Designed miniproteins, single chains. Designs and how they scored, part 70

Each design is a single chain, and the fold is of that chain. pLDDT is the mean over its residues in the fold that is shown.

## One batch from the design tools (miniprotein)

Design m2417
Fold by ESMFold2-Fast:
Structure m2417 (fold): chain A 70 residues (1-70)
Amino acid sequence: AQRTLSAGDKIGKGTVVSGEADAVEEGKIVTLRLKTPELKIKVGDHTYVLTAADDGVAFGVGEYTVLFQA
């Protein structure tokens, strides 16, 4: 499934704090593409700050794997 994520939206146990991205969900793999210069996702007590420099970064969000594409 494909959807646009903005502040307050959920990815598994993670929450978008700021920014926007397009998300493509295939089972428990989520591929994110930035629509803003940065995207902040909070997972537990950790905040991920994703920018164009983070192309190819992967991180776990509970049972989900998030793959970032700049």
Scores: mean pLDDT 76

Design m2418
Fold by ESMFold2-Fast:
Structure m2418 (fold): chain A 88 residues (1-88)
Amino acid sequence: AFDESLERLLEEALEEIRKGKESENVEEYGKKAVEIAEDALELAKVSGDEEKAEEIAKRVIEALEEAGPRFEPVKKKVEEAYRKVKEE
C-alpha cells in the first residue's frame, strides 16, 4: 500500500514532465511535477524510507535533465526539496 502510493506519485511526476516536454509548457507541467515530487518525498520521509526518497529524487531529477535545459529551474526546485527532506 505505501510502496504503491509512492510509485504512483513518482509515475505521476514523470508523466507531468513528459507532458511538459511534449507540449513545451514547462511552467504549468513543471509546477505540477515539483508539487507531486515534493509530496512523494515528504511521504517517503514520514515513512522513514531514506532509500525510497533517494530513488524518487534521482528518477525525477534524471527525467528533468533528459527533458532539456528549459527544465533546469524545475530540476533545481526538486534538488532543493530533496535537500530539505534530508536535512530536516
Scores: mean pLDDT 81

Design m2419
Fold by ESMFold2-Fast:
Structure m2419 (fold): chain A 114 residues (1-114)
Amino acid sequence: MKLLDKIDEARKNKDIETLKKLLEELIKELKKKVPVLSEEDLEKMKERLIEEFKTEEKLDEHDTLYRVAVSFAILLYKIEELGDADAVMLSAFESLEMEETESYKILKERIEKK
């Protein structure tokens, strides 16, 4: 869990630039694990999480980016542990009310075919 350690250190230092870079790495890793996901839809997921943590939980910018990065890291860990990347990502899109995305529709079709 080397990414989580880097995320924790960046939060401790209030290093917004490093947190943003780690988020870019996490999005790229999710796309590698689930190639059917569009980068656009992963960016929308990031924006949705930023809005939720910033507005609903009233977090500072560094804490907001930290919570978003941890959320993506948890998705990667769930994919590794459960082996069903499609189901993990489908549940994430549903939890964020993103059922209208192309990525969600493709994941749902793939799961229904199983």
Scores: mean pLDDT 81

Design m2420
Fold by ESMFold2-Fast:
Structure m2420 (fold): chain A 66 residues (1-66)
Amino acid sequence: MESVTVIATAEPGKIDELIEALKKAGGHSPMRLDDTTVAAQLEGTPEQIEEALEKIRPYAKRIEVV
């Protein structure tokens, strides 16, 4: 089981859509860092994490996994 922190950046005015996408993808504890940036935890197998990231991509202009 992997645990990663995802830091995702939305287009201006689109942060709420990104937060909802993160929650639907199984993101835990979403934390808004600024008007366009949110951090959340993803847990699972590498395949489950990749699937979650694919679900988030349409809502984010940038995604960092740490």
Scores: mean pLDDT 82

Design m2421
Fold by ESMFold2-Fast:
Structure m2421 (fold): chain A 79 residues (1-79)
Amino acid sequence: EKELLLEGYELGIRAVKEGMTGEELRELTKDLDDKEKKLLTIGMILGALEYLGISVEEVEGLSEESKKLLEEAKELMEE
């Protein structure tokens, strides 16, 4: 799971930096199961936020549970 979070993190940075389309991201993830897609998506959100200089706390529309999940995933990636 940590490896998939880190892969997502790198992909999230690349998606913002290179202007990847939703179709390109969907093609890269199409062979993943639901759990793998969820972990990769969490990583991608964290990577995109880091590249943009936005903290998880600043993201509008996220529930407290979602913010906690993102912070826990970030901690796991740093271990």
Scores: mean pLDDT 74

Design m2422
Fold by ESMFold2-Fast:
Structure m2422 (fold): chain A 68 residues (1-68)
Amino acid sequence: SMNEELGRQAQRILEEMGDPEAAKELRDLLLKSTPTQARVALSAVIILKSEGYSAAEILARVKEILAK
């Protein structure tokens, strides 16, 4: 599914940043999300990583965004 693909991409990004636990939690979060939420979350991951945030900070911010 689209959410599975987006979740895998987000997990890969955080895992490459050296945080496999945050990566797994982010993937699980995106699998439970709507397709729109999953796309917004992946976009946020890419932007926040480019701005120098840690994997843990990215996960925390994505949780806030998805909670609205």
Scores: mean pLDDT 87

Design m2423
Fold by ESMFold2-Fast:
Structure m2423 (fold): chain A 83 residues (1-83)
Amino acid sequence: TKTLELIDKAVKELKEKFPDINDGILYGFIRYVLSGDVLTDKSITVNTLKEKLLQEADLRPSLEVPEETINKAKELVIKDLEK
């Protein structure tokens, strides 16, 4: 869907800034966090988004997702949905 395409684009852009993060893993986590819950809800804070990502990352606690990555992914997806 359109949402999936936005997430894929955001992951690729962020991967260029954080090249050591496996794109499949980052894609999966961001897709999970952003789908259904926060894409159109601007009241969702970075902390809430990070909490959801960490919940998913419990399957892979060694994965560190920077707060900046979460912020950029959220901003990009929300902005595109508003258009």
Scores: mean pLDDT 50

Design m2424
Fold by ESMFold2-Fast:
Structure m2424 (fold): chain A 76 residues (1-76)
Amino acid sequence: MLVLVAEASEEEVKEIIESFKRMSEESGRELTLENLDSEETHIRVQVTPDTVMEVVIKKVKTEEKDVYVVETTLLA
């Protein structure tokens, strides 16, 4: 299991979601997208027959602005 955690802006989150949608459309791979309470988005996409990529995007409010924490997990 490989886990990557990064911070992203709202614009970067939109690009990440669109990139996963494009990848699913171009490759015919299954994509599952769930929005939880408008503050958490779960994306699951099958990358190979034996590997699923799960991305969890959480909105975190800070003193200066809202930031998004992106956690990417490869399940093989």
Scores: mean pLDDT 72

Design m2425
Fold by ESMFold2-Fast:
Structure m2425 (fold): chain A 95 residues (1-95)
Amino acid sequence: SSDLEKLKQLLDQLKNAKTVDEIKQVLDQIYDLVLSVTDKNPDDGTARLYKGLATTLYILTKAYIDQNKDNIDKAKEVAIETAEYFIGIVEQLLK
């Protein structure tokens, strides 16, 4: 779908990010896209569960990045892992 393709493009941007601020900006865009997908069916219990999981993971990932702001490789690693998980959520919701 177009949402999944946009998410994959954002993942590529994340992999090419050169600063912690760029990593955070791209992660914010990825999270906003995931919220948009989950919010399309607000009465869907599965979408609601995934929205909760995505929000929790987003908050924890941002906290980790802020604690490791001087280590771009580690910040990028965790952000990519989170983004890949978000791709999985969107793939499940689009089936």
Scores: mean pLDDT 86

Design m2426
Fold by ESMFold2-Fast:
Structure m2426 (fold): chain A 68 residues (1-68)
Amino acid sequence: NEDGAKSAEAAAKAAEAGEAAGGATGSYQIRLHSPDAEEAGRKGAEAGQAGDAAAASKYNRLAAIKAK
């Protein structure tokens, strides 16, 4: 929570960066593996260990959507 603003900023930056390169990355079809809330949470942690705030936020969002 303490760095929540920083986390949100990183997510926003990733989103706008993705929008800027939206064509290339958007064309990529996500492999329909098994987007389970558990899997998303685990991948979010893995991304966090690599310092990938964008990936971590994406998986966090996926987990949240599954919870909701």
Scores: mean pLDDT 56

Design m2427
Fold by ESMFold2-Fast:
Structure m2427 (fold): chain A 105 residues (1-105)
Amino acid sequence: SSQVSRLTQQAIGYLNQSVTYAQNGDSQSALRYTRQGNQYTSRVLDLLPSSSPDQALRSLSQLRGSLNRARSTLSTVDSPDAQQAVRLLDSTLTSIDSAIRNLNS
């Protein structure tokens, strides 16, 4: 659906901002934007039952890609806020992987 697509792009936008702030040495802002990206990802997950399987898989694949890129960048940053962001991203990735598995069942 258009709603799922828009929320997916919003989540990706926040995750991209998290990466940018992490690369600029602002781990506090990176954590804040990671939380925003995770919140929008949760909103996408809530809407998946109302979407076609193809649309759901596309959104989940895009989110998984963006979450993995953010995790990779933040995992290189030696700060408590970056470590917290990685833990939050790992939790969200687990939810994404479970949703993908359920759709492929």
Scores: mean pLDDT 90

Design m2428
Fold by ESMFold2-Fast:
Structure m2428 (fold): chain A 79 residues (1-79)
Amino acid sequence: SPLEERMEEIEKEIREIMDKLLAEGSPADIAEALALLQETQQQLAQLVAAGGSLEEILAVMESGKRRLEELLKRALEEK
């Protein structure tokens, strides 16, 4: 389905952002990124347990990705 395809795309994008943060980020940036991933995973688990829609799940994933992108941008600008 289009939503499942978008979820796979976001998962790939998040992995790419994390790879860049691990290569270029400070220990503090990496710790913040890992905490953000854990928070997003907890929100997703809670939403799934509550019977949330695929659209709601996708929105949480997209929000988490955007926050990681902002962190990566900040980390790169501080060098």
Scores: mean pLDDT 85

Design m2429
Fold by ESMFold2-Fast:
Structure m2429 (fold): chain A 81 residues (1-81)
Amino acid sequence: MSMLEKVKKLKDETLEKMKGATQEEIIKIGEETRKRLEELGLPESLIEAMKKAIETMKSLSAEEAILLMEMTLQDIVDELE
């Protein structure tokens, strides 16, 4: 499985886990996804983008946090294509 396929799968798994989750659980899921992206060997610039998104999500509603995570993970997917 390519890096791109692994990241796409992780994006789908992350967003599915976030459905119906509390804002606190969404942040925890985001942190776990960031760690998994680091373990896959993503560039530091993409990991920093993920960290920044997670920090921003702490000040958002659950719905807004999920949307920001979806946008951030899609941007990461697009950068790997």
Scores: mean pLDDT 85

Design m2430
Fold by ESMFold2-Fast:
Structure m2430 (fold): chain A 97 residues (1-97)
Amino acid sequence: SVMEKQKQQLKEIEEAVKKGDSQKVKESVDKLLSLEPITKEMVYGLIELLKKEKNPEIKKILTEAILEALDRSEDESVLVAREIAEELRKIGDELDK
């Protein structure tokens, strides 16, 4: 049931992102982060949203959410953190081009 709730919240975040509503994105992200345990699927879902986003304020909200989720993760967070750090670096490099 927690996984289903996390999946539903990811959809709500995606809809807020599509609307460019940074306040709604922040509220939906905070709600997602309250749904423990933090899962790899939740973190990867946030990364996929971040990869497609162009709005700097929404990118900041999603990046901070990913970092908080990694800090709170109980499931191999160190390995997931390294993979995500590499993905964030690649996104940063792409933006600098």
Scores: mean pLDDT 74

Design m2431
Fold by ESMFold2-Fast:
Structure m2431 (fold): chain A 80 residues (1-80)
Amino acid sequence: SEEIEKEKKRMEKLIEMVRDAAEFSIAALEAQKAKAEAAGDAAAVAAYEAQIAAVRAVEEEFIKRIEEEGEKKIEEIKKE
């Protein structure tokens, strides 16, 4: 139905926003990591790797939440 398509598009838009925000943050952190690597600063490299991993974990959790809530809403629409 059109209502299910609208919910899917809403989910896709929210997921794209989360991914775009994560990619922006990761790109900035990877640029700083590259500078630290060029400087031979192993401690800074490890810190940036940990921050990148944290951003990816937050991204995955937000996407999972969006998918679960959206799937639940689609199931409720189907029961109407």
Scores: mean pLDDT 87

Design m2432
Fold by ESMFold2-Fast:
Structure m2432 (fold): chain A 78 residues (1-78)
Amino acid sequence: SLKDLEEALELENNTTLEELQEQIAKIPESVKKYQEQIEQKRKEGTPEEQLQQMEKKFQEVLDQLQKRLEELIKKKEE
């Protein structure tokens, strides 16, 4: 879900490499759950414009999370 991705963005500097790997492993499940939510809203008659806006916001959060995780991993490997 979007909330799971937002929680990952709040990762502290003291997060272990193992914990970062676990957060990365959860991303595909969160993406799948969000895609299922979008499909459910589409079936409920939500306008396509609103669905596109939700998908865009989700992609922006996902991109920020991936960048944050890559930066944290790089710091831990040094």
Scores: mean pLDDT 73

Design m2433
Fold by ESMFold2-Fast:
Structure m2433 (fold): chain A 94 residues (1-94)
Amino acid sequence: MEAAIEEGLRYAEELGVGEFVRPVAEAVRAGADRETLEELYAEAAAEVARSLGFPEEVAEEVRELALNHARGVYTPEELELSDRLSELVDERLA
């Protein structure tokens, strides 16, 4: 969980959208419970997707992926989705 959130925060900073993940970083410092951190992290990921111009369906998939990632729940399908989303992000930043 901690490592996954830390990686996500770094990625958001690199994309220039660190402001969307600031509530997650503040909650971590405040010692918020796991459930609160999972919710804030998932919502931040969805907002990042929206800010990059992804359609709402993709933003919802990103939120679910981020929530499962924070909980340590992975399926082969979710890992494949993560790879595809990374490719789409790279295309939009190119």
Scores: mean pLDDT 68

Design m2434
Fold by ESMFold2-Fast:
Structure m2434 (fold): chain A 72 residues (1-72)
Amino acid sequence: SPRIAKLEKMIADLEATERDLDDRIAELRKEVAADPDNKQKEILLLLFETVRGSVRHMIAELKAKLAELKAA
């Protein structure tokens, strides 16, 4: 189904984005640990974690939709 293929591609693209965010968050966590008084880095870490949460939510919604289409 073209609709299933489109959803699978969208999920794959978002999962790639999640991996890039995971890598950046890991780097920022190391930077915050090295300089705990740097509030700007702490804020950036919180922002990236919030964005990752939104990406994960979108992946979950698309996976649920994909499962419904495959079960029909």
Scores: mean pLDDT 89

Design m2435
Fold by ESMFold2-Fast:
Structure m2435 (fold): chain A 87 residues (1-87)
Amino acid sequence: LEEEALRLGRELVEAAEAGDAERARELAERLNALAPRVVAAYVAEHPEEVAALAAASGLSVEEAQALAVARVRALSEKLVEEAERRA
């Protein structure tokens, strides 16, 4: 799951650098579909670390998960925009 997400992220960066907007959009959609599952798996594997980070930000663990998913979306959108600018 994490390995697949990292592969999609790498391919998305490559598509953005190549100006392949269509491929970048497809990869971003796939990455965003996986993001909730990847974040949930990370929380399950590192519950103390996630709880500490959430508390430091004044967030619940659920709010921190939602923010992490939103951040992946925002970053993927920027990469798609870069691909479109280069296309």
Scores: mean pLDDT 82

Design m2436
Fold by ESMFold2-Fast:
Structure m2436 (fold): chain A 85 residues (1-85)
Amino acid sequence: SEMDKLAEKLLSLLPEEYREEARELLERLKEAVENKDKQAVLESIGRLVELLHRAYREGKISEEQLYEMALLLEELSKLVKKKLE
């Protein structure tokens, strides 16, 4: 699916140490979308945003990488919103 492609791109851009946590959050996001659980969707997206900012604060990604991954997460969020309608 288009959601799976965006999720895989996001995972590939993250440093290895964050990938397991990000994968778990992306799986929770998929389950929340399938169940039409809007609150769980928002919580999962929020936790992914927090993960990206944590990686930046820990000096593990550049500002440019943060912006690139944030744009991918925005695209994923827009796709998810359409599926909930």
Scores: mean pLDDT 86

Design m2437
Fold by ESMFold2-Fast:
Structure m2437 (fold): chain A 59 residues (1-59)
Amino acid sequence: ASPVELEVAKHDLQLSDAEVAELQALSLEEAIAWLRRRHGDRLTDAQARGAAEVILSSR
């Protein structure tokens, strides 16, 4: 993902730099589960996967 896509995802999900770093250390499935725990049912599976893919590809 581009740096702009990461900044948009970070802003939309209200993630800190420390939380982004934590997510980047996880697997894709673990990152999806983390995002769903934090945002509850407000994220669909597709939305959580898309956000996790952007975050993990930005490292």
Scores: mean pLDDT 79

Design m2438
Fold by ESMFold2-Fast:
Order: C-alpha cells, then structure tokens, then sequence
Structure m2438 (fold): chain A 84 residues (1-84)
C-alpha cells in the first residue's frame, strides 16, 4: 500500500522540466534508474509544492506513495552549497 521510490536526475534541465510538468498536471510518470516507470499522482497543490521543492534541493529524492498518491517527498543527496 505505502511504497517508497528513489528518483535521480542527471541534469538541472531534467529537474526543471519535471517541475514544470508537475505544475501543469495532476500526475507524472517517472522512469527510475532500473528502467521501471512509476506514475506519481498529486492529490493537491501541497503535494505538488513539496515535490517541486525536494527536486529543486537535491539531484535525488525519496518519494513516499500511498496507492500511487504522493504523501511525502524528501532529498536523499544534499546540495553541498546550501548546507553546513
């Protein structure tokens, strides 16, 4: 029921394109490092904002999904320039 997936982004452009897609849609499909596709549904604007914030802060984020709906998003790799 609750699933955790880690998503990585190779470039800043990839992160920005995903953030834009999330802003315009209630769901996005993300391809994981192993080629698995995961559809993430956003139940409200708060979920979208949390996801966009997480991907802006880290090249990799951990998503917690409940039945495909995003309930939590957090950075897994810290951007050194903004921390210490």
Amino acid sequence: MITKVTVGFSTPTERMELANAVSLSDSVTITLDDGTEVTVKFPNQEAKDAFIKAISESPSVELTLEDGELIDAKPTKELKSSIT
Scores: mean pLDDT 73

Design m2439
Fold by ESMFold2-Fast:
Formats: C-alpha cells, sequence, structure tokens
Structure m2439 (fold): chain A 58 residues (1-58)
C-alpha cells in the first residue's frame, strides 16, 4: 500500500541520516508534496533524494 511505501522510505531515511534529520525531511520536503497532491512514488523519490543530499552534506 502507499502507506507501507512511505513508511518504508521513512525508515530507510532514519537508518541513513538519523531520526532528527528524517523528521525534518518529512516536515519540510514530504508534507508539502503530499499537500500538493503529488503521487506516493514522487514523494518517496523526493524523500530519498533529500536523504542522499543530507548524508552528502554531513
Amino acid sequence: SDDEKLGAAFRRAVERVGEATALRIAKEVVQPLIDAGKSTDEVVAAMERAADEAARAA
């Protein structure tokens, strides 16, 4: 399900960048895309990109 895809992507982000950074991504990147009506696949891809960028910046 879409909820399972989002939950799995969030758990991967937590494992990669830590809970605080993953929660920031969820608030600042993911929630606005959901509010804009973007697809689950687009939201997951954006979360993964933001986690990649955060990991690279650390």
Scores: mean pLDDT 83

Design m2440
Fold by ESMFold2-Fast:
Structure m2440 (fold): chain A 85 residues (1-85)
Amino acid sequence: SSAVRLEQLRITVESMLEMMSKVFSPEDVEKVRKALEQLLASLTESDTVEKINEIAIKVARALQEGMEKKDPELILKGLEQIMAS
């Protein structure tokens, strides 16, 4: 169900933010958390499981790329592109 997928996405986001806190400054982590909160607020239980899964994959990709490159701005740009779509 969409509710289950949204909850899984929220848990994944929280876990990724904990990992990011070990790599980035508190200020950069706060910027990313705020962007993720805005993205999650745009999703509801009325959205399809397919849409939520697509967003979850894109979010995970953006976070992974930004962490690998140690570039929090790359994460922010990725999240902005997801929200614009």
Scores: mean pLDDT 81

Design m2441
Fold by ESMFold2-Fast:
Structure m2441 (fold): chain A 58 residues (1-58)
Amino acid sequence: SPSVLEQTKELMRLLADATDEILKLRQEYKRTGDPSYLKKIDEVEEQHKRQAAEILAS
């Protein structure tokens, strides 16, 4: 249905955005050795899960 296609597009966009941010944070962690970047990656994962759940609940 159209709603499934719309949900899929939104989920794919959110996944792409989260993946790009996580990769950037991982590169910063490798460069600096600062463990705070690992916590930021976890925050991005939690935010993505919450946003995906909201779309699926719609």
Scores: mean pLDDT 86

Design m2442
Fold by ESMFold2-Fast:
Structure m2442 (fold): chain A 81 residues (1-81)
Amino acid sequence: MGLELFLKKEFEKSVEEFEKEMETSSGDDLASNLVVLGRGLLELGKFEESIKFGEESLKLSTDPVIISGGEDIIEESKEKL
């Protein structure tokens, strides 16, 4: 019971922060935020949404580190589906 509420609370904080950053972010910065949001969705068991965020990050990013993060989230989410 407490774990689910804890994960949702952490995700909500991340979403609020990233919503603010998304107003000023583009390209690699936006892609980085999408990777973090995708990770949060994965931890909440929202695997389909996590995959979508990972795929969007790969379309926006040219940074190998961010691309690797997006691919990792997509792969982990697909394994847990």
Scores: mean pLDDT 72

Design m2443
Fold by ESMFold2-Fast:
Structure m2443 (fold): chain A 87 residues (1-87)
Amino acid sequence: ASLDEIEEAIEKVFEEALKNPKDVELLKKLIEELKKKYPNSALMQMTVEALESVIKNVDKLSEEELKEMLEAVLAAIKGSIDFSKAV
């Protein structure tokens, strides 16, 4: 997949997770879809690990705290994509 295609897919996944950060079933479905479509993408592995971290903390953190965590991870991933495009 192209880097732009990967970026678009990541943004869509985070958009869905941000709408429903407490929906563990939705997050698990997103993780499985990413593993099937992009098994060799380091950026997708980072996305999977972020979603798994949200699931692990769903009972420990508020919805607002989970959204903040997701937004921070998305910003970091976008920074990695921008770096990859620059080199």
Scores: mean pLDDT 80

Design m2444
Fold by ESMFold2-Fast:
Structure m2444 (fold): chain A 105 residues (1-105)
Amino acid sequence: MSVSEQLAANPEIRKLVFKGADAFAAGNVEEAKKYFKEAVEKAIEAGLWDTAVAIATAAVRMLVAAGRREEARKFAEEMVRLLRERGAEEAAERVREAAEEALAG
């Protein structure tokens, strides 16, 4: 199942992603990070590893695009820790690699 199909099938996760995006567009970075983290946690609980990685990676890229590089690094570190705490080591490495790539540009 694609990430978009997983989001369509999981309206609670999709709702949190929209709330995160709306908060970010309004300049409420801390609120945005909270919603994206909650969305990642729900994706993890549902076993939706690709969706969890996609949400975490999108949030990191948004922070980098907004010039908030240190917040992007810290958020990526938090998401990697969360994924590792849940036993999702491969997903954690995918987020770490995506964050490194986003921060290297």
Scores: mean pLDDT 84

Design m2445
Fold by ESMFold2-Fast:
Structure m2445 (fold): chain A 88 residues (1-88)
Amino acid sequence: SERERFAEAVARILERLGVDEETIKKVKEAILKAKNAKEAIREFFKVLGIEVSDEEIEEIINSLLSRLTEKVLTDLDEIAHAIKKLLE
């Protein structure tokens, strides 16, 4: 499913950013339980201790969903870099 693909993509992004395995597991579970992408992204950043605005969450969702739709899941480093830049 698209949600499972999103959860896997996020897990790989977090792994590349040096996030620990337990945190990645919790984020993956939160994404799978979330009612929508906004809630999933919000829970993701909460687990990381990062405060993001609703506007920033929308931008992250749009960026990630566009890349997932294009099946560019192999370029996870570029997605991770884009998220890192957005949070600077």
Scores: mean pLDDT 65

Design m2446
Fold by ESMFold2-Fast:
Structure m2446 (fold): chain A 69 residues (1-69)
Amino acid sequence: MEALEIVRKALEYFRKGLQGDIEALKKAIELFEQAVEKAREAGHDRLAEWVERMIEAAKKVLENLEKKK
């Protein structure tokens, strides 16, 4: 499923973002937003809700990193 492939890619960037790569974290957020759109188009509302929680977490990490750098 296309949404799951995008989520997998987003998680790779999210892991790099957790190591302090701000650009990777921004890319992870973009990919998670694409995954939400694709999941909702396919009727996978539970997957979309989970990915929205990941976006919220990623945005909090981004805010914390931007305050420190």
Scores: mean pLDDT 81

Design m2447
Fold by ESMFold2-Fast:
Structure m2447 (fold): chain A 61 residues (1-61)
Amino acid sequence: SLLSPEEFAALKEELRRLVEAGDFDAAERLLVRHYLAGRLSPEQVAELSALIRELAAEYAA
């Protein structure tokens, strides 16, 4: 089944914390796990893509 709104919010916050802590391997594994499990709706995928672009822009400079 797809992630609930609460589970998705928790996922986004966990990803932000891992990236802020410099734990990119854990962040990547978490994303891949949820992606491969098919638990993300198209809207959630779009939102995660936007978040990843934001985080990449902040850490690429």
Scores: mean pLDDT 76

Design m2448
Fold by ESMFold2-Fast:
Structure m2448 (fold): chain A 69 residues (1-69)
Amino acid sequence: MREELKKYARELGLDDKEFEKAVKLARSTAETLAEQHGRPPLSEEELAALTKKIMEALKKHREMEKKKK
């Protein structure tokens, strides 16, 4: 799982630090969803998919911010 996510992060041009941030954010989001709906955290597959989306969003947002400065 994490190896595949790390490979994806590298394909997006993200470093280990950004990868760790994405993983942390995905976990926090999963915990928030569990609290809101009173159910357990997302499955590992769902969490991996969420992490990938967060990494893509971080890259896109960073490109926007850099262009704007």
Scores: mean pLDDT 73

Design m2449
Fold by ESMFold2-Fast:
Structure m2449 (fold): chain A 55 residues (1-55)
Amino acid sequence: SPSDIILQFTKDMVRLMGDTTDQLLAAQSQAQKDAIIAQHNAQVKQMMANLDAQL
């Protein structure tokens, strides 16, 4: 159902946010943090597009 799809997306998003936070905490420079944030934003955009395609 659409509700189950949204709940799975929410679970995957929470996991991604946790992984990105861990990477940011481990980052040794601002340049590394900027790269991690850019990758996170690209992944979020892809996940949103995949969600939209399933609804």
Scores: mean pLDDT 90

Design m2450
Fold by ESMFold2-Fast:
Structure m2450 (fold): chain A 91 residues (1-91)
Amino acid sequence: MVEVEVLEDGSTVITVTLETPVSSAEGKLIVDGKEVKAETEQLSVNTHKITARFEKRIGKATVKVIAYSYDKFTGETHLLKEETFEVEIEP
């Protein structure tokens, strides 16, 4: 599931909810080929919410979301899920 909201200051918030096979997951967002800072929140054992904020209004964009697990002690990164969404914000 993907949700897009335009705030009163003209900024855009993109929220992606993903099911993951593990409780420990991190997400990143790539918008039109550019990686953006995202926050990952655990909603349940198998569900994570990934949120990114943009200073500018996004009218139409391709959003790629990547969910991964990172073990900081081993340095290993495991890809859990990758999805691409087309998003459009109405005026």
Scores: mean pLDDT 72

Design m2451
Fold by ESMFold2-Fast:
Structure m2451 (fold): chain A 81 residues (1-81)
Amino acid sequence: SEKARELYKRVEDLINEAKKAKEKGDITKAQGYAEMAASEALRLVRETGDVEKAREALNKIKELGIAQDSVDEALAEIDAV
């Protein structure tokens, strides 16, 4: 759906901002963006039921090696569905 695509784009934009901050060595900013991305991925599931896209996004955040507690909590919430 268009709503799922818009929400997923928001998550991807936040992941890209986290990557940029990490590349600049701003770990605090990178963690903030990654935590926001994990939160928006959960919103994607709640608003659209698109578990598959949310899981893809959370795995991308996990690969960054930051905000791992937030990512693990979000993955656990999705897996409970």
Scores: mean pLDDT 83

Design m2452
Fold by ESMFold2-Fast:
Structure m2452 (fold): chain A 72 residues (1-72)
Amino acid sequence: MSRAEQRVLLALASAERPLSVAEIAERTRLSPATASRALRALEARGLATRDRRTGTYSANREAVAALMRELN
């Protein structure tokens, strides 16, 4: 994963609610364009899910746990 993808995933995993692209950009101190690209990459990997109604993102907690288990 890129550094941006890792920061975005951490922000999503630590959040208690779904986050918008703007909120993720603010929390990670990335541009909205960089945050959006990272989110699309994480979604393609199954590590993040997008709510089509609200346009907000959440971590796939099961997939993130599996990834963390593989790294530890």
Scores: mean pLDDT 82

